# Designs tried in a protein design run: designed miniproteins, single chains, continued (5). Part 21

Each design is a single chain, and the fold is of that chain. pLDDT is the mean over its residues in the fold that is shown.

## One batch from the design tools (miniprotein)

Design m16707
Fold by ESMFold2-Fast:
Structure m16707 (fold): chain A 69 residues (1-69)
Amino acid sequence: MVPFASLVLPMLADGASPAAVVDKLLEAGFALTPEQREALAAARSREEFIRLLGTVDPALAERLRAVLA
C-alpha cells in the first residue's frame, strides 16, 4: 500500500501545479471536501500548498515539508 506522501512528493519536487497534486490525491482516494479541494488547488506556491494541506492532514504536511526543505 503506497502512502499519499509517496504519491505526491515526486510531483511537488518536479514543480507540478497545486491543482495537479490535488487531482492526484483525489485519484488515490484522499478525502477532501469541495472547499478544501478549491483552497488547495488555488495555492500560489508549493509552500502555500503544504501550509494549507496542514489544516487538512497535519501529519502529511509535516512529512512533505521535512522532505522538501
Scores: mean pLDDT 79

Design m16708
Fold by ESMFold2-Fast:
Parts: C-alpha cells; sequence; structure tokens
Structure m16708 (fold): chain A 75 residues (1-75)
C-alpha cells in the first residue's frame, strides 16, 4: 500500500507542476512494486514492461527488470 501511495503523490505533484515529468517514471516503478506486493502480478508486469519500453536506458529500467524476474518466479 505504501508504494501505491507514493506513486499517487508523485503523479499529483507532476500534474500540479510541483515536480518534473521525469518523476512519472519513478511513480510508475512505485506503482509496479505496489501491485507486486498486493499480489496483482498482471498489473505489476504490465507497468514494469511499460517502464522498460519507454525508458530502457534509465537506472529505473534495471529495477524494473529485477521486478519482472521476481514476478516470473512468483507465478
Amino acid sequence: MEEIRKARQLLLDVFQGKAPGEKIEEALLHLARGYFEEGDLDKAERVARYILQHAPTSPLAEEARKLLEEIEKAK
């Protein structure tokens, strides 16, 4: 729940102009982790793959790849 809460706050900050758009990728990673912790593997995988498709060279992409490996092991 805390990860989804952080994602929501970051997205609101970006929407209101209080944070740069690059924070959207950080918010997406928190969202993917939150879904994984709740056991929603389908949503977690979808969000993590979205990060990899849109920011493949980002440091966050490595964390998204590790999360995808954990999701695959949890199936």
Scores: mean pLDDT 75

Design m16709
Fold by ESMFold2-Fast:
Structure m16709 (fold): chain A 67 residues (1-67)
Amino acid sequence: MIVLYAGAAATDEDKAAASADAKRTAGEEPQSEVVLPDGNAALQAALRSGAEVVGGAGAGGTVGARL
């Protein structure tokens, strides 16, 4: 299952691009979205919790992560 982690300032276009990148990289598009309240800091916390990064910027904005 792929979850999209989106920064609070992410646009719908950013989310669509990250979803397309995750689908291209893993062959599966995100079914769930988690809005990160503090952008990059919250994204880094999610990655430290063991989320696997699939596509996207990785460091900020939006990223698809496989659970």
Scores: mean pLDDT 59

Design m16710
Fold by ESMFold2-Fast:
Structure m16710 (fold): chain A 65 residues (1-65)
Amino acid sequence: SSEMAALRREIAELAIAGYRAHPDDQEFIDRLQDLLNEASDATSLGELRAIKERLKRLMEEAAAR
C-alpha cells in the first residue's frame, strides 16, 4: 500500500540521519541495521510503525550518551 511505502521511506530517512549523526558508534549502527532488516521483513503497517518507534528510541539513546 501507499501507506506502507511511505513508512518504509520514513524509516530509511531516519536510518540515514542516524548513520550521519553517529558514524563511529558501532553498537548503535549494529542495532540500527537489525531494525532495518526487521523493516524489510515487515508485512503490516503495525509492524512498520513499531519499528519506526524503536528506531526513534534508539536514536534518542545514542544522542544522550
Scores: mean pLDDT 87

Design m16711
Fold by ESMFold2-Fast:
Structure m16711 (fold): chain A 90 residues (1-90)
Amino acid sequence: TEAEEEIKKVKKIYEEALAVLEETGDPRAALAVVESNLDTLSAESKAIARETIARAREAIAAGASNEEVLDILNEGFQKVVDLAQKKAEE
């Protein structure tokens, strides 16, 4: 289904961002992975992703840890998954 494909895509983006953060220790590099994939997402998923990136960037500027940035990214990922699942039921 379209919802299953969206969830799979978002999960892959999240996993790639997490891998980059683990390898580089640079949360900005992880955010770049998400940003480069925005145009592959639905309009609603893209809006959630942009909000998540903005929150993560503000946290990084305030001196947040990599763990705090991961929590923000995980919250954004869960919002997209929940949205896609809800649409699949309609």
Scores: mean pLDDT 82

Design m16712
Fold by ESMFold2-Fast:
Structure m16712 (fold): chain A 65 residues (1-65)
Amino acid sequence: MLEEAKEKVREEIRETGMVSEEGLKKLAEKYGISVSTVREIAEEERQPVEEVARFVGRKLREIGD
């Protein structure tokens, strides 16, 4: 199921920070999905998860904790 494969790829990228071309290709082969799909997931995980959260946190006031 594509959804499970995407989840696994997402977790791998998030845990390892794997954005190398070779690493993305290996993930695509391992989970049987296209390299372009893996790249899109990597692009989305590369920035929005950490950067958006961090950007919002530091964007001005992050004293909401």
Scores: mean pLDDT 66

Design m16713
Fold by ESMFold2-Fast:
Structure m16713 (fold): chain A 108 residues (1-108)
Amino acid sequence: SAVVDTLLAAQAFLLATPAAKHVRVERREWEEDGVRRVALRILAYDADGRLLGEFSAGGADVAAAEAAARATLGAASLEDALVRLLAEVFAAGRLEGVDWDHEPPPAP
């Protein structure tokens, strides 16, 4: 899955890049020919706001991407996969902040 591959690539980059301090997550969903689609972009920045890395997947089938996330990452949803990825990077002490440019997951 392009979405899962993008998540894994972003996680690997963030864990390997101590200069990365801020992450921006851009997620868009829409319906196209009766299929729910998602585009995902993860942007990594240094403490001064300089772009260090960009990881993207566009036009993916949400149901297929969620099935791949469940199989590969044990995630219940794409939101769960994203939260798990970022939690691992935060636990490693790498990130100072995360910006969401879509509606964040609802608070528990």
Scores: mean pLDDT 77

Design m16714
Fold by ESMFold2-Fast:
Structure m16714 (fold): chain A 71 residues (1-71)
Amino acid sequence: PSVTFYFENGVFQSAKIEGDPPAELVELAKNSVGKDADEVINEVVRLAAEHGGKVSVQVEGNKVTVTVTFP
């Protein structure tokens, strides 16, 4: 299972949810559209650590993609 968070110009835009990831990450994705990237990414990293997820970050200019993958 995974959640991918998409950011543009330092703002959370949308997420892609695959499988059945932890509910707290799904709720973060639903409730965080339009929030500061730093705020959202800090919560993503915290929840990933709590749930044993692996975090991958891709940066392309003003676009940032953060993917959390679970066993």
Scores: mean pLDDT 87

Design m16715
Fold by ESMFold2-Fast:
Parts: sequence; structure tokens; C-alpha cells
Structure m16715 (fold): chain A 65 residues (1-65)
Amino acid sequence: KKLDLEIAEGLSRIVLSVYGGDEIKVEGDTIIFNAKFESEEKQKEAYELIKKVAENAGVKFVVEE
């Protein structure tokens, strides 16, 4: 589902930009979260939002660490 993956990637990048995070990667059907935040609270909040975006789009989501 090419469009769903592209939409999920775009929304995930917006979440990262709002929370001051790093980049995400896309490999096949999978969004890989490769961002570390100085604040654990901000990291958890961004992670939960990106996870929901991926789940709603029906794409796979993985944390690289």
C-alpha cells in the first residue's frame, strides 16, 4: 500500500518536527523510528503518536534501538 506508507511517513515526519526529533527511515513496508530525544517524556509522546499513525495506515512500525 504505497500511498498509505507515504502518508504515514509524512505524518510521522510532522510529529518529529513538532517534538524536536531526528529522522525516520522507510524500508519496504516498514517505518523505522531512529530518533532519540533529550527528554524521555517527549520521546514517549512522539513514539506513541507515530505508532498510532502507522497502525491507522496499516504499515509496520519498528524502533531501531
Scores: mean pLDDT 67

Design m16716
Fold by ESMFold2-Fast:
Structure m16716 (fold): chain A 88 residues (1-88)
Amino acid sequence: MTPNVEKMEKAYKTKDIELFKEILKEEVEAIKEKLENNNDKEVIDNIKEALPKLRQDVEELEKKFKDKEFAKLALEMLDEIEKIVEKK
């Protein structure tokens, strides 16, 4: 399967905000399902360590696209993941 990373890079280069929103939503839902179904400390720790970098990436995307709605949505989704991680 082509990595979601390649699809995200394509969306970034073409400034396709709608494609970015779809990829982000799919990845966030996959992370949430993985966290809800797995109590694996390694998985939880990896996601916890990735969260600051993902927040930084969202801020960089906001500057590039100047889409405040996308950034707000992405940050709210990351906050939901962080709450799940903190409960474990």
Scores: mean pLDDT 69

Design m16717
Fold by ESMFold2-Fast:
Structure m16717 (fold): chain A 66 residues (1-66)
Amino acid sequence: SMQQGVRQAVQYLQSQGFSQGTANRVVQLVRQGRYDDAVRVLQRQGFSRSQARRIVRQVQDILQSS
């Protein structure tokens, strides 16, 4: 379900060290197709652009497979 996919994506991001609030924001941006904005949120948290893009891709895959 879409709700289960969102929960899984948030838990994945929390496992990467993000707060629940940041995780929810990243998932919201990915659901809206705003991938570049999601990447920028992660970069502000200290991730490189390459790392941020990989994390965003993983979130996208979780949401699409749920």
Scores: mean pLDDT 86

Design m16718
Fold by ESMFold2-Fast:
Parts: structure tokens; C-alpha cells; sequence
Structure m16718 (fold): chain A 58 residues (1-58)
């Protein structure tokens, strides 16, 4: 829904703001979010994007 789309957009912006984030991590996060929304597994998409964000922050 709209709330999940907003959370994914927020997470994407937060990853892009991490100085150590790679282009590959940004692309993986975008794909995971889009796939989650398109497949109806928004929670799974959000969880995967959060995992990628944690890796970028490490």
C-alpha cells in the first residue's frame, strides 16, 4: 500500500545518504523494493531493503 511505498522510498533515500553505500547496493535495494510492491510481498521487500541498508552501514 501507500505506507509501504513511502517506507521503501524513505529507506532508499537513507541508503543513498550513506557515504560507503555502493551503486550495487543502491540497485539491489531498488530492485527488492519494486519486487516487493509488485508481488504483494511489501513486508518482505522492506525487510530486504533494511538488510541492504545495514550492510551499507557496516
Amino acid sequence: GEAEARELSRLGREIAAIPTATEEQLEQADRAGVRGLASGDAAGGIAEVRRIKAEAEA
Scores: mean pLDDT 82

Design m16719
Fold by ESMFold2-Fast:
Structure m16719 (fold): chain A 95 residues (1-95)
Amino acid sequence: SPIERARALLEEVLERLKKNNAPQEVIDSVEATLEEIRAETDPRRVLLLLGILTGMLQLYRWALKLAGAPQELIDTLDEIVDELQRAEEELEAEL
């Protein structure tokens, strides 16, 4: 289902962020979104939650870049944002 795919994607995203030593606040944001999606039954609400998370990660990416975070972490965030945007487009197409 779209919800199961979103959950699997966020679990994978969470692992990548942990491996790249992302700040705890970034990890917490993904975990909070994953918990909300676990409680959701409406794929339209899942799409909204993914969009909100994508926006937050873009903001974190900008802030981390300004703070001089490692390029590997910035690249990981850019890849994650692109993957989330693709997942949002795929979910919207199924609605």
Scores: mean pLDDT 86

Design m16720
Fold by ESMFold2-Fast:
Structure m16720 (fold): chain A 65 residues (1-65)
Amino acid sequence: MTEFLMRDGSLVEGEEPPPDARYRITRLPDGTYEVEDLTTGAVGRGRTREEAIAAADAAGVRAVL
């Protein structure tokens, strides 16, 4: 199942990113989460949605200089 975290902090469920989506959140079959930062292209994984978002954010900071 795929969800998108919007720039205003709201969550939207769907297969395609809405115009104001910040992160793409995918639930993997093993119960972990994969998050892609749609602004930087950075990807993070974690046991929880929050952990995966934090990982993607950290990777994005490294990519932006």
Scores: mean pLDDT 74

Design m16721
Fold by ESMFold2-Fast:
Structure m16721 (fold): chain A 75 residues (1-75)
Amino acid sequence: SMGEELLEEFRRLVEELRRLASQLLSPETVARLSRQLDATIDYIEELIKKGDFELVRQAIEQLRRLVEHLRALLA
């Protein structure tokens, strides 16, 4: 379903962000960020449940741009 596809894409980007963060940040900061990302995933799941796919798509696009920016900084 569209909701499952959007959630999968969001989770994939979150895992990439965690990978990049582990290369740049202290373990304590990474742990804090990981807890915030888990809470954000829960929020995205709730938006999907409510049918707010446009907000989810916008969140995915913003996260994708952030990941691309961080990759460029590490290249």
Scores: mean pLDDT 85

Design m16722
Fold by ESMFold2-Fast:
Structure m16722 (fold): chain A 68 residues (1-68)
Amino acid sequence: DKKLKEAAVKSAVEAGLPKKEAEEIAEKSIKEGLDPAGIARRMAQKLIDSGSASNEQASQAAQRAYQG
């Protein structure tokens, strides 16, 4: 779980999401019982919505978080 949170946050930050926001999304999603894929998808959607990354870049970041 700890590695999943760290991987998700790192990938999201590298893709352009603020660290604080990435940490909040990861922690809240984990508390809500989302699996790694769900957390990664939430991060990717936020990145796309904010315009910080293309659909492909956000998807790659999400997949990396899921792999971890």
Scores: mean pLDDT 70

Design m16723
Fold by ESMFold2-Fast:
Structure m16723 (fold): chain A 68 residues (1-68)
Amino acid sequence: EVENAIEAAKKVIESGDKEVAEQMLPALIELARKHPDDLELLKATLEVARYVGDEETVAELQKRIDAL
């Protein structure tokens, strides 16, 4: 689950599909909430949030990463 989500996040950024990235972000945020210490998941979610321009989510995820 987590590994598949991280891979999907990387692929959507590589493909430049912003619409898919926007649809994917809420699910990644929920998954990151369930796995708060998963650094790779937090980083992948942050990159998707940054790509779609969700500055609030980027700031929140960066704070969590810095606290690990």
Scores: mean pLDDT 81

Design m16724
Fold by ESMFold2-Fast:
Structure m16724 (fold): chain A 90 residues (1-90)
Amino acid sequence: MKPTKEEAIEILEHIKKNIKLVLEKKSEEEAREQVLIAADYVIELASKISEELEKIARRGREEVEKAETAEEAAEILIRTLDELEAEIKK
């Protein structure tokens, strides 16, 4: 089922909140793993909406994988989520 624009934005905002909590409560390795899992989920969500959003999500995932720290990975993913929200609001 395709989410509405409002539902998609709410899900992306929820993911941002969860990423911040993961950074606070998890070890470095666990936080990095959870950010990568979230990035994969974001690709799946984006692919259900449009090819353009999927491309943004996939680019973000590749940058997340190259990040040396969990904090950098989280910042990259949050930026990707902001880009996805901006594209959805278009």
Scores: mean pLDDT 84

Design m16725
Fold by ESMFold2-Fast:
Structure m16725 (fold): chain A 68 residues (1-68)
Amino acid sequence: SLEREIALALLAMVSGIYKAAGDTETAEEIDKVIDLLLEDPQKAREYVEKHLDPEKYPIVVRLVEEIL
């Protein structure tokens, strides 16, 4: 859907912002989530829960939930 495509584009943008800020570790985790969302959305959710703190990265967690 268009909404899902927009959410994926926003995730890619957020990854780019973290890279520009020097937080390459977080950017790499977001890139991994994008790859997983394209292959297996359920694994993407599990990956986010294990590797990204929702208190620190609420936008990433919210975008993943909107895609699922």
Scores: mean pLDDT 80

Design m16726
Fold by ESMFold2-Fast:
Structure m16726 (fold): chain A 93 residues (1-93)
Amino acid sequence: IEKLSKEEAQEIIEELNAKIEEMRQAIKAGDFEKARQLAVEIVGLEVRLTVAELSEEQKKQIRQDVYLATAEFHKALGDEKLAQQYEEKAKRV
């Protein structure tokens, strides 16, 4: 009850992947307000997955995917220094 089951985690992972793709499409469309909203939601879903019944390898992959998506968002906004910091975090996962 205190931790997300593997099945619950899988549903959240699917939502996370969908939101990452939506954020990339919003960036391509120049809709930076939508991209910003999606970036916040993506981080929220990643935090929920920290208590999930997932393998350490799956948790590392999720953290890496979220850091890379966050780097893409900051790079699109012209924040190259923040983008580089998140890319470095992804490499250290």
Scores: mean pLDDT 83

Design m16727
Fold by ESMFold2-Fast:
Structure m16727 (fold): chain A 72 residues (1-72)
Amino acid sequence: GMSEQQRLDQMEFVQDNIARIFADRYGLTPAQVEQLLALARQQARLQVSGKLTPDQVAAIQAQIAAIKAAAG
């Protein structure tokens, strides 16, 4: 099976691609793109390590929603 690091790399790759597609679609600034990528990678790391809590999901989603609102 996959190691924890291999699962993390796979999840970060998927999350980064989703974030980049989203950033391109909404015309995000480079600073907003970096913030979105950092949040996507943080969520991936927490999920792979089994440390992702509902509170952490809520906090990350709130930050993503703020970036989306600023982009519109």
Scores: mean pLDDT 76

Design m16728
Fold by ESMFold2-Fast:
Structure m16728 (fold): chain A 99 residues (1-99)
Amino acid sequence: SAELREAVEEIRRVLETGEAEVEKNVEEAKKAGKLEAGEGVELLARLYRLILRLAELGEELARRALRIWEEAARKAEEEGKYTEALKDAVRELERLLKE
């Protein structure tokens, strides 16, 4: 429970710091005509926002959300398919939020 709370708080801090970096990277990618370069960062920010929203609804949902994120991170590292892994995780978290 303490470890779960700490993990959620770290994600919140990363998102708060990363949101400005996400916006900057998306703007730079747009200017360069490389919209795909920013897609992973936007998906990661969306993923973090979904995790934080689920955590607000309860500890069990927070635990499930973090497990989904951990699995997505593992698959991304193993397969090198970061964008696809993030899209799958976002879809699963959105489904969980609707339950």
Scores: mean pLDDT 64

Design m16729
Fold by ESMFold2-Fast:
Structure m16729 (fold): chain A 80 residues (1-80)
Amino acid sequence: SKEKLVEELIEKIKKKVDEVAEESKKKNLSVEEAKEKMEEAAQKLLTEFFEKNPDLSQEDQDELSLKALEIINEKVKELE
């Protein structure tokens, strides 16, 4: 179902954001640099998902983008 695909996307974004955070710590990157890499990674996942699901409404796409931003912002707060 679309609902399950959305849940899987959100889980992938969370895992990828966590991976980027850990890699950034290992490389001694700034919080700002880590955030930029998280945004790039999340945007790539979102773009690939929207391309695979072209019947998603603009409202659905916007909601997923906002959820991705929320995940990134929560992780950035943990790094500060």
Scores: mean pLDDT 85

Design m16730
Fold by ESMFold2-Fast:
Structure m16730 (fold): chain A 58 residues (1-58)
Amino acid sequence: MKEGVGATKEEIEEFKKLTPDERELRMAEGVLEVQKKAGIVNEDVERFLEELRKRLAA
């Protein structure tokens, strides 16, 4: 994809098969990366990643 706008059908299907925690992690990581590429820093996304890492560590 040239600009990678939106998720592919395959990514959506994979996303649906993930556990809730894994879906949150993938979503937050992807959003954070896209926002960084666009020059946007979103503290909410950073916070979500931190919370998800906590869940993985527990």
Scores: mean pLDDT 67

Design m16731
Fold by ESMFold2-Fast:
Order: C-alpha cells, then sequence, then structure tokens
Structure m16731 (fold): chain A 95 residues (1-95)
C-alpha cells in the first residue's frame, strides 16, 4: 500500500511537470501543476485508507476535477496535461 502510494505521488508530480510545460505560455500553468500534484496526493491518501483500488478511484476523480479546472484556467492543453497526471497517478496506485 505504501509503495503504491509513493508511486502514485511520483506519477502525479510528473503529470504536474507536464502540465506546467504544456501551459507555460499562459496563466493556467500554475493551476495545471497544482492539479497534477493534487491527483497524486489524493491517490496516496486513498491508497493508505482503502488500498490500491480506493487510491486508483481517488486519483481518477481528482484527475477529472484537475482536467476541468486546468482546461478552464489554461485551455485545452492544460486540461489534457491535468488529465494525464490523474491517469498516471491512478495507474500507479492500481499497480
Amino acid sequence: AEAAGEAAMEAGAEGALRAVKAASTGVGSAASGISGVGAGTSAYIGARKGGKELGAEEARRSGKSAELSARSSGGEKAGEAGREGGEAAAEAAAA
């Protein structure tokens, strides 16, 4: 459980880095980065509370929220990066 949570946080951090790179030309870059980190953190917390399945579900939910928030703030590329961060965190939590 702990190892899966750590992997999910790392995947979320990579997603945040991609989100910042994707939205670096606009005001959405900070929001996109925060969204990716949030998805990883949610996966870690979920994995600790309910194991891999709950961690993956929390990451997917957080990733969807991050996608919508990033798309609203930084446009389509920022939304896509937020989604990628959430999906990566969910896959890491499930592994």
Scores: mean pLDDT 57

Design m16732
Fold by ESMFold2-Fast:
Structure m16732 (fold): chain A 96 residues (1-96)
Amino acid sequence: SAEEEARRLVEEANRLIREADDRLSKGEITIEEMLEADMRAQGLVYRAQALLTSGEEGEFYREVAERIENAPSLSEAFRAMMEPPLEEAFKTSEKL
């Protein structure tokens, strides 16, 4: 089911974050590599949200997840995560 798949994606995201934090604490990876893992984990969370959400909001989560997944670098993944939520927040404010 979509709910079960979403749960597995969130569990995988949490695992990636914990492993990256542990490896950073042991000096096995750089801060940049930890941030890359955190961004990839965020992509999994957006994918999970897309599975549980319908309509335009669901499409928004799917687009952000795809941008993060297909990002060729950490900076592009970070940009994909930051830009769309900010633009969507401003669009919502304009309806007042």
Scores: mean pLDDT 75

Design m16733
Fold by ESMFold2-Fast:
Structure m16733 (fold): chain A 89 residues (1-89)
Amino acid sequence: SRLWELIARALGLDLRGEEPRSPEEEEAKRLYEEHGVEGLNILMAELQLKEANLPEEEFERRLKETREIAEELKEAREKVKKKEEEEKK
């Protein structure tokens, strides 16, 4: 349930403007602000990889790939979002 709360905050679903109640919520919000919705995938991947107890090399590689993908997807999403916000003016 807490993980879904972090997801909701990172997606900005009705929790925008509420103060984060835990360090995990702060991190989710930071990743969302930095990478948008895709920042959520970084947090989720990190938590799942830690739970899976993968070797350090594989953990590092997978997390790095997730972060790179998140950056690319965020750039694409931000371009679309900025066009919509420009049109709103």
Scores: mean pLDDT 63

Design m16734
Fold by ESMFold2-Fast:
Structure m16734 (fold): chain A 68 residues (1-68)
Amino acid sequence: MKKGDLYKVTTKGVDPAELAKIAKENGLEIVDTRAVGDEMEFLLKATKDNVDLSPLKKMKGVLKIEKV
Protein backbone atom coordinates (compact mmCIF):
# COMPACT_ATOMS: atom_id res chain seq x y z
CA MET A 1 0.00 0.00 0.00
CA LYS A 2 1.44 3.37 -1.07
CA LYS A 3 0.90 6.90 0.25
CA GLY A 4 -1.92 8.50 -1.77
CA ASP A 5 -3.74 5.20 -2.50
CA LEU A 6 -7.53 5.47 -2.32
CA TYR A 7 -9.83 2.91 -0.68
CA LYS A 8 -13.63 2.71 -0.72
CA VAL A 9 -15.11 1.46 2.57
CA THR A 10 -18.75 0.30 2.42
CA THR A 11 -20.50 0.38 5.79
CA LYS A 12 -23.93 -0.16 7.35
CA GLY A 13 -24.83 1.28 10.75
CA VAL A 14 -21.32 2.60 11.51
CA ASP A 15 -20.78 5.85 13.44
CA PRO A 16 -18.86 8.16 11.05
CA ALA A 17 -16.94 9.72 13.99
CA GLU A 18 -15.67 6.31 15.17
CA LEU A 19 -14.69 5.34 11.59
CA ALA A 20 -12.84 8.68 11.19
CA LYS A 21 -10.98 8.12 14.48
CA ILE A 22 -9.84 4.58 13.58
CA ALA A 23 -8.92 5.67 10.04
CA LYS A 24 -6.82 8.61 11.32
CA GLU A 25 -5.06 6.40 13.92
CA ASN A 26 -4.06 4.01 11.08
CA GLY A 27 -2.77 6.56 8.53
CA LEU A 28 -5.99 7.07 6.54
CA GLU A 29 -8.04 10.23 6.02
CA ILE A 30 -11.68 10.51 4.93
CA VAL A 31 -11.75 12.52 1.69
CA ASP A 32 -15.38 11.84 0.65
CA THR A 33 -18.60 10.25 1.94
CA ARG A 34 -21.69 9.08 0.04
CA ALA A 35 -24.99 7.49 1.09
CA VAL A 36 -26.02 4.52 -1.11
CA GLY A 37 -29.41 3.18 -0.08
CA ASP A 38 -29.11 1.90 3.51
CA GLU A 39 -25.27 1.87 3.28
CA MET A 40 -22.61 4.57 3.58
CA GLU A 41 -19.49 4.68 1.42
CA PHE A 42 -16.34 6.41 2.69
CA LEU A 43 -13.46 7.26 0.40
CA LEU A 44 -10.21 6.99 2.37
CA LYS A 45 -6.74 8.18 1.32
CA ALA A 46 -3.52 6.64 2.64
CA THR A 47 -1.37 9.32 4.33
CA LYS A 48 1.70 7.03 4.54
CA ASP A 49 3.14 3.86 2.99
CA ASN A 50 2.29 0.41 4.41
CA VAL A 51 -1.06 1.36 6.02
CA ASP A 52 -2.76 -1.57 7.79
CA LEU A 53 -6.47 -1.91 6.94
CA SER A 54 -7.06 -4.66 9.55
CA PRO A 55 -8.45 -2.33 12.30
CA LEU A 56 -11.09 -1.02 9.86
CA LYS A 57 -11.96 -4.56 8.66
CA LYS A 58 -12.61 -5.57 12.31
CA MET A 59 -15.18 -2.79 12.87
CA LYS A 60 -18.78 -3.95 13.23
CA GLY A 61 -20.75 -2.71 10.22
CA VAL A 62 -17.81 -2.53 7.78
CA LEU A 63 -19.05 -4.65 4.88
CA LYS A 64 -16.14 -4.36 2.44
CA ILE A 65 -12.96 -2.42 1.67
CA GLU A 66 -11.81 -2.10 -1.95
CA LYS A 67 -8.96 -0.25 -3.64
CA VAL A 68 -10.03 2.46 -6.11
Scores: mean pLDDT 82

Design m16735
Fold by ESMFold2-Fast:
Structure m16735 (fold): chain A 67 residues (1-67)
Amino acid sequence: MKIKITVRTSSHPQHQQKAEDLLKQKIEETKKLAERLGVDRGSIGVHVDENGEVESVSDAVTSLRPP
């Protein structure tokens, strides 16, 4: 399975770690959803601001046509 990942965080180590933890959780959730739907593709977005607050977390599982 191939997942497109977008992560926006500050360079602060604590914020990077928080984003990584959220990303790991979302990858597992998206993989399970993709298996249920019979698709091999997904996208995940994780945004953690400069204050360490989670701004957004998104996922999408679709049948994307490659170029």
Scores: mean pLDDT 70

Design m16736
Fold by ESMFold2-Fast:
Structure m16736 (fold): chain A 82 residues (1-82)
Amino acid sequence: MLEVLDRRPTRLPDGSPGVEIVVRAPPGVSARELADAVREAARRLGIDAVVGVSTVAPEVVVLTPTEEQGEAILREAQRLLE
């Protein structure tokens, strides 16, 4: 299971309300590999997501309109990393 470090309300790039989820990359997975899996998961699910990669920690930030959409993306991303 992907480790969620934080969940918080945020503002999406269009100014609408959304949710920010910070996820730690599992052992053996780089933040870039996790970010690529998250982007592919969002694409497969048809969910508009903004994905950022930390330069200082093995962490990825996911911005989605709803928490449910973010959780769906993370479940699909985990399957892609298996």
Scores: mean pLDDT 82

Design m16737
Fold by ESMFold2-Fast:
Structure m16737 (fold): chain A 99 residues (1-99)
Amino acid sequence: SSEELGRELAQQAQQQIEEVNEAAKRAAENLREMVEKGVSEEEAKERVRESLMALKDDEATQQGLVNAAEFFLGEEVGKAAREALKEANAERKAEEAAR
């Protein structure tokens, strides 16, 4: 029983790590493309928002993306990214407060 449970937990952890790594890689590639191509502010805001939603389970990478977006894509994109992150985290904080 404990050995089978350990295998299931290891498989879940591996799947989660792979999903987080792939999402982080895609977010970095999308940011690089936006910087190199020079997309519009509105397109940049939308792409950063989509990347943040894909990173919902990795708070450190989400914060890194927000900081990078502000630095490379400008203050307005950074502001939109901060609001998107706030929205994504609002539900999690509500669950923590519901005790």
Scores: mean pLDDT 74

Design m16738
Fold by ESMFold2-Fast:
Structure m16738 (fold): chain A 125 residues (1-125)
Amino acid sequence: AAPPVVDPSRPPARSPLLDWALDVVLRTLEAHPMAFPFLEPPDVSAGPAYAQVVARPMDLATLRARLENGAYHSVDEFLADVRTMLDNALAYAPEGSALREAAEELQRVFDRLAAELRALAAALA
């Protein structure tokens, strides 16, 4: 998508370009072939083993809803939720599982996108 027009006459509570960048990061993760375990809220009823490992469930659909509802007041809040989603999967998933492989791949993609997003936020400050 094209970047939004920045209004130079308005003091920025949050940059429209930064809001667009958050959406681009989320769309990139949603479109990844290995995003399939993260597209819907995790089944927290999957038994006590999941509940013992995962204190705060997170998924791409919840991230999308929170972004669209204006729940993210900073880049770091958005990045923290993405990291919670990936950390939950890495903590729960056994080695060699499809979930662990998906989480490790998305973590590599996310770490690059997070670095670029932080650089953009710093440049806009």
Scores: mean pLDDT 74

Design m16739
Fold by ESMFold2-Fast:
Structure m16739 (fold): chain A 68 residues (1-68)
Amino acid sequence: MLSNEEIIDKLLSLPKEVLDKIAQLLSSLFSLPVPKTEEEFRELVSWALENSPVLREELENFILEQEK
């Protein structure tokens, strides 16, 4: 099981195009502003992971698929 910080770090290793799509999706789901910096992205993802166990599972599975 990945920690929240490990999930965030792995997401940040993805191409900017993919990160921008994830940021827009999360912002839309939670009605939060779209992050403009890496720090804002980390804060958004951290908040989402703590407030949605389903999203945490989805993001963990997505990262594991990207590592293949």
Scores: mean pLDDT 77

Design m16740
Fold by ESMFold2-Fast:
Structure m16740 (fold): chain A 87 residues (1-87)
Amino acid sequence: MKYEVTITVVTEPEHAEEIKEKLVEIASKYGEIKSVTIREVDGLAVIEIVVEVEEKNVKKLIEEIKKYAEETPQIKSLSITVRKIPE
C-alpha cells in the first residue's frame, strides 16, 4: 500500500536550494519523488516535495524529516501531510 507524503518547508530564499537538496536526498531514501516545487511568497521560499512511499517507510521518512528540521535553524516552519493512495 502506497501513501503520498507532502513535505512543505518555509525558509529564507538564500537557503532554499540547500534545504531542497537535503529534503530530496532524505525523501529519495524512502520513496519515489513525484514533484519538487519552490515558490516565493512574501519574500520567503516555500519548498514542497511530494513523495510516494510504501506504508512501512512512512514513519521513517517523517521521523528523519522532523529530525532534519529540528537540527536546521534556517527552517522557519515544517508541515507534513500524509494521504493514502487509492488502489
Scores: mean pLDDT 86

Design m16741
Fold by ESMFold2-Fast:
Structure m16741 (fold): chain A 90 residues (1-90)
Amino acid sequence: VEETLKEAEEYVDKGDFEKAVELLNKIAPEITPENSKRVAEIIKKMIEKGAPDELLKKLYGPLGFVPWTKESYELIKDNEKLKKLGKEYK
């Protein structure tokens, strides 16, 4: 999980958002509360770098099963796209 999150972040840094989304979806059921903050940070970085909405929508289902912590929710609550991810399963 940790190695896959690191790989996903590296793809975001390269601008390869499709690969990053694929990796995040693959590990979504394995995400713990402890690494949910890193998931939120990676998604926030994707949004800041201009990832297209159609790719972000691919995260809605799988990431709805992520056990978001209070710290992760703080990252999400001020971002409208991330708020939609959290609302679908909360």
Scores: mean pLDDT 67

